Designed miniproteins, single chains, continued (2). Designs and how they scored, part 35

Each design is a single chain, and the fold is of that chain. pLDDT is the mean over its residues in the fold that is shown.

## One batch from the design tools (miniprotein)

Design m5191
Fold by ESMFold2-Fast:
Structure m5191 (fold): chain A 93 residues (1-93)
Amino acid sequence: MKEIEEKVEKTLKEALELLKEAAEELGLPEEEVKRKEEEIKKATEEIKELILKNEAVALNSNGQELSLEEIPDNFLERFKGELKKKIEAARKK
């Protein structure tokens, strides 16, 4: 579990860096950037809570039976992907 928590923390840092890069490129208002940072931090904290619950993480795989080790990795990839989609959506607007 510790290594997974470290991965989540690294993902948070990468996500925040991506947000800052996109904000500079798109000229996003500082208030909007701060709001998105808070959303990312909150989502990361929720992911940690689910991982610590162990069984709850497995049950929340949308009906797919995944090993405990696979679930955290999928969570990290999905979180990273969702962040990238949000950044690209902001670019299109």
Scores: mean pLDDT 64

Design m5192
Fold by ESMFold2-Fast:
Structure m5192 (fold): chain A 75 residues (1-75)
Amino acid sequence: SEEQTKQILDTLDRSLRLARERGASPEALIRVIDAILDQALRNYDLSEEDRKKVLEYVEKRKEELRRQAEEERRS
């Protein structure tokens, strides 16, 4: 449902913000995303449309973090 999707995305955003405030690396943030996604897919019976929305959001965030990790390794 849209409500379940919103809850998952809100949890992701909050967890990432808190981890960043604690000084988590981009790699650590990717692990946080993976853990939350695993729990969400295990706990929620999402429609194919809602699952796609969650996966697209997650991949966008992970892609941004992978780019940050690459830049950090260069510095």
Scores: mean pLDDT 81

Design m5193
Fold by ESMFold2-Fast:
Structure m5193 (fold): chain A 70 residues (1-70)
Amino acid sequence: MERIKKLEEEAKKATPEEQFILSVLITEMRVRPDLTLEEAIQLVREWAKTLGREDLIPRLIEKLKEIFEE
């Protein structure tokens, strides 16, 4: 629950493409509370590539590490 709230706050400050990717991740985390950092990173990479925004991958991974390691 706490991780989802932090992701929602990050999404509010993000670009539209980042907001979309984070929304997909939040939805996945709601149905799979045991989702690992590695699985979250994989999901983010796949959607960033699909949107043609691979430039977002490094910053999104950094944010995921901060949130999951707290």
Scores: mean pLDDT 81

Design m5194
Fold by ESMFold2-Fast:
Structure m5194 (fold): chain A 86 residues (1-86)
Amino acid sequence: SNEAALTLTKIEALLIAAETDVWLAERSRDPALARALLARARGLVDAARAMLDANQANIPAADYAKLQARIAAIDARIAAAEARLA
């Protein structure tokens, strides 16, 4: 359906934004900027996860699994970057 396709596109857009923020944070020489980028990335991932979970029944199992794996990969990168900044 058009709604399912739009939901998938919105989830993908949130994850692209989160990945961009993490990539910038990993390369930032400013610890305050890096922390702000990681906080925004966490919010974007949380929004993507909530949307994915709310729409699980309407998303093909293969696409759901790929998005879950992508979320897990971003979570791991955020955690590693946060540990570096501690």
Scores: mean pLDDT 91

Design m5195
Fold by ESMFold2-Fast:
Formats: C-alpha cells, structure tokens, sequence
Structure m5195 (fold): chain A 96 residues (1-96)
C-alpha cells in the first residue's frame, strides 16, 4: 500500500505526531484549494472533503495509520466520483 508506506515514513521522520498530522492537513488543504480553483465543486462536496481532511488529521495524531489510509482513500474516491481525478490516477493511488 503506497499511501500506508508514505504515511509511516512521514511519522517516522517527523519530530512529532502533531507535526506529521499538521503537514498532511496542510498538503490536503492546499490540494483542495487548487481543485476548487480548477473545478466547480458543490458546497456539499467541499464540506465532505474538509471532514475527511479532519478525520485524516485525527488518525495521524493517534498514529492510526490504517484509519488515515482509509480516509485518504475515501478522499481520493470522492475526487474520482466528482471527475476531478482520472480512473488511472485513482487506481494508482490505491495500489501497493
């Protein structure tokens, strides 16, 4: 699982769980801002994406990598469903 390995690497090389969680949140928020500038997302979809970012942050704070991976996959699935990312990009993100 590529996402799991990346998150484990981030936690191991970050000074604290709090810093690792903040970095992931900042990266996902920056990605969401870029997506919002390029795609016309409904307020409902934006809220769901923000809720997933918060859940990912909480999972990272608790070192619950499996939950963090699950929420990141849900985030990517929602982007795929909304047509923001290709099927190829979505599948590549969930492959080991």
Amino acid sequence: DVIKKQLEHLLKNSPSNEEAAELVEEQLEALLEQIESLADLSDEVKEELKELIEKIREAMLNKDIDKAVEYIKEFLELLYKEGVISEESYKASIDS
Scores: mean pLDDT 77

Design m5196
Fold by ESMFold2-Fast:
Structure m5196 (fold): chain A 66 residues (1-66)
Amino acid sequence: MEEIDRIVEAALEMAEVARKEFPSLTDEQLLELAIGTAYAEAVRLGLTDKIPEIIEKVKEKLRERL
């Protein structure tokens, strides 16, 4: 699996966990958490040039799950 796909999946898992733990969170807040998680992981792994691609994939996949 590409590193980008792993970052996207980790962001989606974070949103799913947050939704279960904090049911008062809105879809917008869950998306912000997922984007923040993906951004932090991309920076940590030195994939800053891929941030736009990663964020777009997170938005697309999270929209399907929400």
Scores: mean pLDDT 80

Design m5197
Fold by ESMFold2-Fast:
Structure m5197 (fold): chain A 100 residues (1-100)
Amino acid sequence: KKEEFEKLANQAIDALRKMAEVARKVSPEAAKLVEEAINLFEKGRKDPEKFKEYAEQALKLASEAVTKVAVHDPEGAAEVTRLLYEASKLVNEALKVLEE
């Protein structure tokens, strides 16, 4: 259970790290938003009781980063959108593990 949560949380963070790499090529401001989202996820991973709150804030910042990328690079926007979707899916799975 705890190992499954940590694995899913780490995979979500990895998806956001890839997103930051894509965003950095297009917009330094977008990359900073994703890096802040990663910091919030790290806090949530260390405090599982607050994971939902940190994850919701992190995904909101990542969504703002997608919007900034989309203004400058529609192809990059598709990739960061895909990575955000993967992170969101992994977050939902991690939250289900915490509820069980």
Scores: mean pLDDT 84

Design m5198
Fold by ESMFold2-Fast:
Structure m5198 (fold): chain A 84 residues (1-84)
Amino acid sequence: SIREQVIQIAQEIKSLAKQVKDKHLRNTLIKLAQGIRVRAERGDFDGALEAAISLKEEAKQVKDKKLRDKLLQLVDEMISLLQK
């Protein structure tokens, strides 16, 4: 289901976010990923989409290019699923 796919992507984003060296940005990305998971679990796809858009803006600030590119790829996949 879309819900299961969104939850899986949010968990992968959270795991990758733990590799972000900036503590404030790392904590922000983890909180946003957790928020998306919780919203998706309760069927709040509009709230999950809003949190995913916020997560995308924060992920753009990640200095490591490979990590940033992977985070943005996952966020864009998740946004695409939530807009269906």
Scores: mean pLDDT 90

Design m5199
Fold by ESMFold2-Fast:
Structure m5199 (fold): chain A 83 residues (1-83)
Amino acid sequence: MDAGLTSVPASVKVGEAATITAEVGDHPLTITVYDSKGNQVASATNASSLTITPTEAGTYTVVLTDAGDPPRRQVAELKVLAK
């Protein structure tokens, strides 16, 4: 399910910029990115894009939350490849 996320790169290399884009609707949204260890590496609220530059290889998790009724949550994976 990807109703709020409009673009998430399938893979990037360590040290390369990855831009995540989302469609902003009538409700506040938050984009949060977690590394393979579950640490939050980036977050943006009410933004249509979030750019990260990963420092570690692994599978990152992109989470979008929408404060609508009912609240919506969308999850995508970003693979970070070794340099």
Scores: mean pLDDT 76

Design m5200
Fold by ESMFold2-Fast:
Parts: structure tokens; sequence; C-alpha cells
Structure m5200 (fold): chain A 99 residues (1-99)
């Protein structure tokens, strides 16, 4: 369930990144980064490799969306989303290394 939430949030972040809407991209990047962090924590605790892989996917898509938010004129939202996404990526990589 954590893996499914992370994958769904990542897919929505990727769509938002393609939209050219900096507000939407930042919002979906934060959602994907948050879901990735939750999936990574679950994976780290349980050794669930599928959840760790889902967390990595969501974190990577969150970073892409955060970057597109900044490019679309939402530098503040993109920066905030980028911080959340970068943290999630680090957690996902640790979970994968443990799994």
Amino acid sequence: EEAERALEAGEKALEAAKSGDGEEAARKAIEAGTAASEAAEYAYRTGDKEAAEAALYAAEKAIEAALQASKSGNGIGGSAAGAVASGALFQAELALKKA
C-alpha cells in the first residue's frame, strides 16, 4: 500500500512537471516527496524492496517536478519541493541499500 501510494504520487508529479504549471508542479512534487519518504521509512523498517523501489521512483519524479516548478517561475515553491524531494531520495537510497 505504501508502494502503491508512492508510485501514484510519482506519476502525478511527472504529469504536473509536463504541464508547465509551476504551482501544480510544486504541489505534486511535495506530495510525491512525502509519499516517497513514507514508503522509504516503511521499506527501511520492513526490508520491503518493492516499497524501496517505489520510494526511489517517487523521489526522482518529485525532483523533476520541483525543477520544472522553478523553470515555470515558481522558484520558491520549486526550492521547497526540491528540499522535500532530496530528503526523500536520500531515505529511499538507504532503504534500497538495506534491502
Scores: mean pLDDT 83

Design m5201
Fold by ESMFold2-Fast:
Structure m5201 (fold): chain A 73 residues (1-73)
Amino acid sequence: MVEEVRERIEEAARKAYEESGGNYAAAMLAAGQEAVHYVTQALAAGDEELAEEIQRVGDELLERLRKEQKEAE
């Protein structure tokens, strides 16, 4: 479940990056929005542990994208 959510967040970021012509801000926004979507669904289902895990995955991906953006400068 978490691995499938990770893949969807990464896919959203990748599509935003490609569609924007290499804009890391667009990729980070897409990743954040997708992560919030799945966190909200997990919380609505009463699964706080899954929500925390998804939030962690989203945070890790955002940190990776920020690092990649900084290194690309």
Scores: mean pLDDT 82

Design m5202
Fold by ESMFold2-Fast:
Structure m5202 (fold): chain A 85 residues (1-85)
Amino acid sequence: DKAFVERLKERLKQYLEEARRLYELAKEGKISVKDALFELELILGMVRIIAGVAKVIGDEEALKIAEETIEELEKIIAELEELGK
């Protein structure tokens, strides 16, 4: 099921891109830090589900990408929590 795994990798890339967009919007004051954090936690939850799927199907590359995406999302969330005073 190579097509399914490639779709998961594409979704991971899209989630990270949206997370970075949410960070910039909050930093610019176009959305609240609270709303950005809420959306980022939902994205993080979805990426964790993808990591679980990758683990169950035994795709080591997809799991690694998902884990790296989780780490980068957690970093973005931490940076945004520092910004929200």
Scores: mean pLDDT 87

Design m5203
Fold by ESMFold2-Fast:
Structure m5203 (fold): chain A 68 residues (1-68)
Amino acid sequence: TKTTTFTSVADADGSLPVSWDAEEDKEAVVTATAEDGTVKTVTVPAGITSTRITGLKPNAKVTVTVTQ
């Protein structure tokens, strides 16, 4: 299992683009935790290496964790 964590800031529309390096035949679980307590989780199929998280507070600080 590979876990990548980084901190970012949500866009003004409440979305956040996330990308990562592929792991062979593994789904990615992307969890975005905003400073205001909002948590968004997206499961991305194997072979896809990017997603856009939506529904975050505009311009909020966000901790992103990608688990494969």
Scores: mean pLDDT 80

Design m5204
Fold by ESMFold2-Fast:
Order: structure tokens, then C-alpha cells, then sequence
Structure m5204 (fold): chain A 93 residues (1-93)
């Protein structure tokens, strides 16, 4: 049996995808041209904010204060932010 409800597992996986995107964006900031750094910083902030929202929704879900749908919505927003972040990294490097 799974230790976690499906929506919590989805949230955790989304946070992991976001963390990978944050690492890629942070590394890109060390090597990117100066003109690209503001865009990379903005995207890093957006991914970080999305991860924080997903973490909050997981906590609330585990406490019975958020619905599975609310947790999944936050997870999907984090995945979308991560995809945009990785696309930007590929564009500037």
C-alpha cells in the first residue's frame, strides 16, 4: 500500500520537478550573459513561489484543510513553472 494519498504524492513529485528547475536556473545565472540574468532571476522567483504554494497545500491537505483538487491544482502550477524555467535555461544557454 502507498504511504501517501495520490494527491500528496503528485504534490511531492511536482516539488521535486520544481527543485530541479531551480537548480538549473541557479546554475544558468552563474554563466548567462548579463542581459539574460533579470529574466532568469524572475523565473527562479516564480518557480520558488510555486513550490512554496504546493508545500503549503500538501501541509493543509494532510491536516484535512485542503481538498485533493486544491493540492493537485498547486502541483500543476508548480510543474508549469518548472517547464517554463527549463525552457528559459535552454533558450539562454
Amino acid sequence: MSKWPPEIQEGWEAMLEGAVAMIALAVALLTAPEEDKPRLRRELDEVSEAIDRTREMIRKGLEGKATPEEVREAAEETREAARRGLELVREVL
Scores: mean pLDDT 85

Design m5205
Fold by ESMFold2-Fast:
Structure m5205 (fold): chain A 94 residues (1-94)
Amino acid sequence: MSYEQLKKGIENLGKMLLSQTSDPESKKALEELIKKLLEIVDEGEKTGDLEKMRKEVEKLGEEALKKYENNPEMKRMVQFLLQQVLDMLDLLEK
């Protein structure tokens, strides 16, 4: 997988999740999370440090899951997004 494909994949996942979310605060939170994920990928592309990029994604995901621990809908969306991004990173590292 290329960095361009990874970024497009994250953007497409974000659009899909946002379309399924009716709560305004959850939409805002998802938009912020997607933006931060894209920033991490941009930094990873510039530095070539794939291990650092993976750790930053995992850290962002853990922080988001803790923040939304009492919001089951948001927690499920964050878990899904994080898993898909980590799976795409595994394809980038191969």
Scores: mean pLDDT 81

Design m5206
Fold by ESMFold2-Fast:
Structure m5206 (fold): chain A 120 residues (1-120)
Amino acid sequence: MSEAEALSKLKELGATRESVEAALKLIESSSAEEVLAAATPENWASIVYALYLEGQIHLGLGRIYYSLGMKEKAKEYFQKAIEYYDTAIEILKKFNGPEELIEYLEKQKKEAEELLKELE
């Protein structure tokens, strides 16, 4: 599954611009456990979409810090990306979301984990 396909699937499942913006604000101010607890049948797709975006942003920033030789910063951002993907996967499992989305997020998480191992 491509990123475009994953994001389109989440939109089909109820994610809107407004609900994703609200989910991003929730994620910014909350722990992973608090985000998981705040997920409902009405908002879970929007939260997964927002968590995926945050995961991608942190993965990208981690790569930038890695390229700059800032290994400790790169590690922090890769660890945050993994946490965002893990939270999204747990929400998908909680609400019986599509298996193909779970598999896609597990692949994104594995990429972040492999990059983190390169810094050990």
Scores: mean pLDDT 89

Design m5207
Fold by ESMFold2-Fast:
Structure m5207 (fold): chain A 98 residues (1-98)
Amino acid sequence: AAARRQALLERLEAAARELERLLEAGESLERLLAVIEATIDDPAARELLRLVAEAAVEMGKLVAAGQTSLPPEEAARRAALAARLRALAARVEAELEA
């Protein structure tokens, strides 16, 4: 269990650093998802990072459009995504502790 958890954490750290670099470079969602799929073998961790990448790209689009406030419908979609991210984060955390 401990060795598997350590290996997953090391891969997550490497993936997080690469995703941060790609986000700063303005890379596409498709490229971010490809990095996640290639680096993360754990399905729950992969889905969590996929949702994070989607949220980051969507936030970047709003910044590029010069918008400072979200329409109510978009705010609701962001809230739903945040709830899904929290649920998956809790699931990954539980699997890493098991």
Scores: mean pLDDT 59

Design m5208
Fold by ESMFold2-Fast:
Structure m5208 (fold): chain A 66 residues (1-66)
Amino acid sequence: VGERVRVTITGDSPALRSDGSTLPKGTVLEGVIVEEREDGELLIRLTADGALVLLSRSDVEITPLA
């Protein structure tokens, strides 16, 4: 929680943004982890626009930035 990360979507399932839009495979995002769930789901606040994105750890590659 509070960690800055770079996320690459590697799974075939697109990630869902809080505005209802989807982020397809190959999308690269930067943001802050605001919630980490027991089932490996992450809620990330994007640096660019402050949108929340729900991601599965199994469908993404995560690189710490700080």
Scores: mean pLDDT 73

Design m5209
Fold by ESMFold2-Fast:
Formats: C-alpha cells, sequence, structure tokens
Structure m5209 (fold): chain A 74 residues (1-74)
C-alpha cells in the first residue's frame, strides 16, 4: 500500500520553544550536522524552526538564509 509510506526519520523530543538568536543559531548548526549525516529531512526541520525563530525576532537576513538551507536539504 503506497498510501502508507512513512519516513522513519526521528524527531527531536521535548525541545522547549526557546525564542532567542542563540537557540536559532544552534538549530542551524545542528541542521548542518544532520545534513552531513544524510539526515536531510531532520536537517530541513531544524532549519525551518530556526527560520521561524529568526522571523519572530525580526532578523530577516538569518530567517531567509535558514529557509534556503531548509530547501537545499530536501
Amino acid sequence: SSSRIRTARAAVRSVRPIVTLDSADVLVRSGRVLDSLGRHDDAADAYRIASDIYRQLGDRDRARRADRLSRDAR
């Protein structure tokens, strides 16, 4: 059944919603590590969360960069 294919890539458990530049920077660095390990979906998720945090803080340049990294990790 093709309709039930699920990606078994793990999600990070119990990550507090920390809205700081440092937490977003850590997510970008973690995404780069995940991407280098071939965990592209997990990397994309990390970059996406980082982009959201940067956007909430008004850092448009870093938000755009993280969003691009999320797409590149496809």
Scores: mean pLDDT 70

Design m5210
Fold by ESMFold2-Fast:
Structure m5210 (fold): chain A 78 residues (1-78)
Amino acid sequence: MVPLSQLPPEERENRIKAFAIGIARLAEEGDYETLKKFIREVKTLLEEEKDREELIRLVEKLVTDPAARKYVVELLEE
């Protein structure tokens, strides 16, 4: 997978949205083992602080369960 820093701004936005949707889906399914692995992989692609902040913002909107939201945000901020 290409690092986000190498993508045009529009493609970066689309990739961050795709990551947020994937995270929300895994959280909804309760597959926290796969969710944890996915988040750790995604973090290696988020080289810039602004991209991590945007992902956290989208996750907070898409993950409606408070416990799952807290778990995901804490993993992204590690």
Scores: mean pLDDT 79

Design m5211
Fold by ESMFold2-Fast:
Structure m5211 (fold): chain A 109 residues (1-109)
Amino acid sequence: AAARAAALDRIRDIVSEAQEKIEKGPLTEEELKEFALRILDVAEDYARALGDPETVEAIRRLKELVEKGATVEQLRAFLDELHARGLGGTPASLAAATIIYLKELAEQK
């Protein structure tokens, strides 16, 4: 409970910062990538606190996708794979869904 609450608070703060920047002007691809990696660092710490090595590995794979400039479609495919593996309620799925949301929000501006 405490680890989850702390992770959600940190992710909310990162999302709020990204949203404020999107409202003031378009984010660069590099800025979006930086926000995504910050979210993934929080998710990895949360997964480690849960003692879940499968979720930690999923987050590391998601970091590689983000580093390579993964599209929204590629991130959605990854999220679908997580759900198929029963990882839908994990820090990995939370991170993937949040990153998809921010990328879509930035593209709509």
Scores: mean pLDDT 85

Design m5212
Fold by ESMFold2-Fast:
Structure m5212 (fold): chain A 67 residues (1-67)
Amino acid sequence: SRLEEARELMERVIEMQLQARSMTPEERQARAPEYQRLAARLEELSADPEVRELLEKLAEEKERELE
């Protein structure tokens, strides 16, 4: 389902963001194309209100972890 796809993609984005905290700028730049691809797909999926609600909840969890 689109909800499952969105969850998987967002979890991957969160993992990449957490890993990026200890990376050099060069290492982050090397991962930028993958991050952009994932973000673009999530943006497409977020046209669905249910997906948007899920992504908002996951983003709040990420912000809490990154603080």
Scores: mean pLDDT 77

Design m5213
Fold by ESMFold2-Fast:
Structure m5213 (fold): chain A 96 residues (1-96)
Amino acid sequence: SLKELAEKFEKEADKAEKEGNYVTAARHYLRAASAYLQAGDLEKSEKYANRAVEFAKKAGDKTLLAEAYQLLALIHMKRGDDEKAEEYVKKAKEAA
């Protein structure tokens, strides 16, 4: 299931975070967030998308940072928060 896939990526991200592998942590948090979004879990999707932003910044990975902001924009659009969604679209463009 998408939820089980998301939980697997979450655990891999937590492991990478503890090992100081920030690129791998950001990538797996982004994958977890995307899988939670597809499963309809907006709360967990937002939580892990924010972690992806944090670790993409620590890694200096502008591509992962832009992808994480794009996912946050999509999450806020699904919540009906168009103003916050536009803010994240702008942040994604600035990160690239």
Scores: mean pLDDT 90

Design m5214
Fold by ESMFold2-Fast:
Structure m5214 (fold): chain A 64 residues (1-64)
Amino acid sequence: SVADRLEEELIRMGVPRDVAREIARLLAQGGGAGDVADLLVKAGFPPGSARMLAEALVRRRDSL
């Protein structure tokens, strides 16, 4: 599934498994970059990095 592919990619990037799973689920449900960035910030990522990564993940989802 799209969620499984995104979860695997996030884990390879060093995102913790629990956070990767939550983000992958949100993306598979049509979640936007803002919601994904919020999860990354809550997991300890800097806001700027979280926003850039979230936007990249949304684009990646749309390409799967």
Scores: mean pLDDT 83

Design m5215
Fold by ESMFold2-Fast:
Structure m5215 (fold): chain A 73 residues (1-73)
Amino acid sequence: ARELAKRIVEEARAAGVPAAAVADQVLAALELAAQHPDPAVRAATAALGAAVADELPLTPEQRAAIDAAVARA
């Protein structure tokens, strides 16, 4: 998860995608994962989302939103 998260953040940075847009995509993925019936998919998405958040220069509010979404997934 951590190596994939670093790759995602590096590719987004190289493509000029702002950190806020990456954070919004992580939140959307976590909200979708929370509705998934497979607990392994929820756990994997939560782990990846948290790892991506660790690599992003997020505001405290953005990080709190992701941490809450991770807890719900």
Scores: mean pLDDT 79

Design m5216
Fold by ESMFold2-Fast:
Structure m5216 (fold): chain A 74 residues (1-74)
Amino acid sequence: MKRITLSAEEWRRLAGLPSLDEIRDYVTELLTRRGLDPSRVEGFVIRPEEIGLDTDPLREDLTVDVVYRPPPPP
């Protein structure tokens, strides 16, 4: 398993996405930019840390746990 941490700006963008598909696409883009192959990611878990429900999440880190497993051989 590999973990990536989002900045407050990246988290704010993620939180503003209207659908799960868009969230998945954004996470895929983030993984790709970090040099990870999204086709080898079995799943991801988005874990917002201490989300400020009544304030802007300026200092809140969103941790994305990447479950990385090689695909089965063909």
Scores: mean pLDDT 59

Design m5217
Fold by ESMFold2-Fast:
Structure m5217 (fold): chain A 83 residues (1-83)
Amino acid sequence: DVDILKALVSMAGFEAGRRAAAVLSVEVDGDTLTITLRHDAELSLSLIGKTVEYAGKKYKAVSEERRRLPDGSILVTVTFEKV
């Protein structure tokens, strides 16, 4: 949970006092890390190229999918490759 929270802070680039992203899923498949999150505010910056640490390993975002939900929140799926 702490590592997931650190990864979200690094990826989302959200400032202190802003709403945190809700983690929907985290999947590890070999050297690939996939995180799906819901954010209450629009993420204006691309997460591609961002590096995060998760469970003691470093990963770089290589793809990002965004979808706006009917309630105005953003569903974001980010795929990372181990560096």
Scores: mean pLDDT 66

Design m5218
Fold by ESMFold2-Fast:
Structure m5218 (fold): chain A 80 residues (1-80)
Amino acid sequence: MSHEEKVKKIIEEMEKLLKEMEEAKKNGDVKKARELAVKFQELYIEYLELEREYGEASEELKKKFEEILEKAKEIVEEMD
């Protein structure tokens, strides 16, 4: 699997988790949303490892990653 394919897969998994976190939050399931946030953090760390090893992904993937992080930050901060 290429570096770009690995990054794309991580971003797709992060998007899926983000949607599940938003749904859990809307349903008032704070426990589920927090558990999903832990999984999201694991993918975030994996993305950083790939960026350290192979350098920056394409601009499109990098922007998508940054957008996902901003949305996740909003969800997590509202749970405090």
Scores: mean pLDDT 79

Design m5219
Fold by ESMFold2-Fast:
Structure m5219 (fold): chain A 89 residues (1-89)
Amino acid sequence: MVIELEAQKATVDNGVVTLTAELTIPSEYEVVSARLVLASGIVQPATSIEKKGDVYTFTFQLTGEAARQAAAELAAGQKPKVVVEVRKK
């Protein structure tokens, strides 16, 4: 099963763009993968995934071309999509 949501927080600092998203996933499911999809079509895997209870925090740290593109899209009011793949345990 695939869950799509929007990135919730974004910071731009010295050429690095950090995006975060939080998702509550019931305990009967586990996260298989998480990726960020920019409107341009750039796909970036999660830099880190943190779990606290049933709440997952996905962090995406972008550098180089991906960071430049993400910053431009954010400035244009576009929100990157976060795609989370989950499976039943």
Scores: mean pLDDT 84

Design m5220
Fold by ESMFold2-Fast:
Structure m5220 (fold): chain A 79 residues (1-79)
Amino acid sequence: MSLEEAALEAMRLAERASGRPYSEEERAEALAALATVSDEEARRALRDVALAIARYAEALGKEEVAEEARRLARELGAE
């Protein structure tokens, strides 16, 4: 999975957890921000975001979203 794909997946999971859609502009800004940091830093940040989404979804009883977010975090944190 590319960093762009991971960022878009994290945004989709956040939308499913919160019920709040992201605009095209918000997606473009997030992808542009990732391009300004190193691959390693971007992967660590996205992993932490995915873990935060998982905790939030779990607290809301959205176990499917929480499981998908945990899977994304594992993929981003692979050794």
Scores: mean pLDDT 81

Design m5221
Fold by ESMFold2-Fast:
Structure m5221 (fold): chain A 113 residues (1-113)
Amino acid sequence: MAPTREVTFAAPADPALDFGVEVKRLSEDEVEATATVTFADGSRITVRIRVKAPTPEEAMYRALEAAFRVIEKASAADTPEQAYQAARDTVEKIAEELKKKGYEVEYEVSLEP
């Protein structure tokens, strides 16, 4: 049996209003996680990270871990522009660390006003 699990976290302080993570399995060994942080002014930071790993479980774990780390850093920023920079720096660092371990990683970061 494969139990379903939900992640619970505390609401961020202002200025972030909402955040979410979506995960999609692209293939047996490739997973895409999309992290979104929405701010009080309506601005939205979206980070997509795609991880290909030797096992399906490792791909899922690494993609989700990266998405949550990005949300943690972006939601702690004072402005959407600072959140965008924090998200970009965080995902780039994670991607480099995973590539050094032999994983294939692609990412995209966007700021929507």
Scores: mean pLDDT 77

Design m5222
Fold by ESMFold2-Fast:
Structure m5222 (fold): chain A 82 residues (1-82)
Amino acid sequence: MLKKAALSSGDLAVQLAKQGLRLAEQGGSPERVRRLLAQARQNKEQALILGEKEPEIREEVEKLAEQTDALIAEAEAALAAR
């Protein structure tokens, strides 16, 4: 159960960060973008906490966290470029 919860939270973090990036690129509300990125960060943190006790999925959870961080950075850069 913890493995599935960790991976689900990690996947959701990536999805939220991708949605935030897309909204930023489309000229959407900066407030909505920041809200999506905040939710992505929360799900990333939850995935890392849950994954800490599951060595078999640690690498996968860490890769999802890295992907989330990269997407958040790209979304923040897109907002700054506007």
Scores: mean pLDDT 86

Design m5223
Fold by ESMFold2-Fast:
Structure m5223 (fold): chain A 70 residues (1-70)
Amino acid sequence: RMRELLSRFPFAQRVAAVRAYALSLGKEVEVSSIDEIVEVLEELGADVREVTTVDEAGVTRTSLLPVDRP
């Protein structure tokens, strides 16, 4: 569920992730609520994933990543 995954992350991080994804498609978007974020992602044909990476220091980090829908 997109909304529940989005709500696990701070609002600023959600906005930044959506804006970065939209910019990668040549679009600039303004969002101010979780509903607007969901709407933009649906319009772009995107879903969101939680990705876990390990940095050079061995610290595990979890990030929000918008992805193309299959």
Scores: mean pLDDT 72

Design m5224
Fold by ESMFold2-Fast:
Structure m5224 (fold): chain A 64 residues (1-64)
Amino acid sequence: DEEEEKKREELIKEALENMSEDELKDAIKVLKERLDSVKTPKNEVHEEVEKKIKLLEELLEKKK
């Protein structure tokens, strides 16, 4: 795909794959803390943060 959105997702994936286990754990913690601070119903930002947390958790499992 030549869509800007797909290119952005691929770049993020590459960056995340290069993170250490400790960096992934820290990122997950920060994102979960951010998610907990948002008391509004699920919106675009909330869904993006949840998607990021899931991706980071998947990468952490792969690094075991």
Scores: mean pLDDT 70

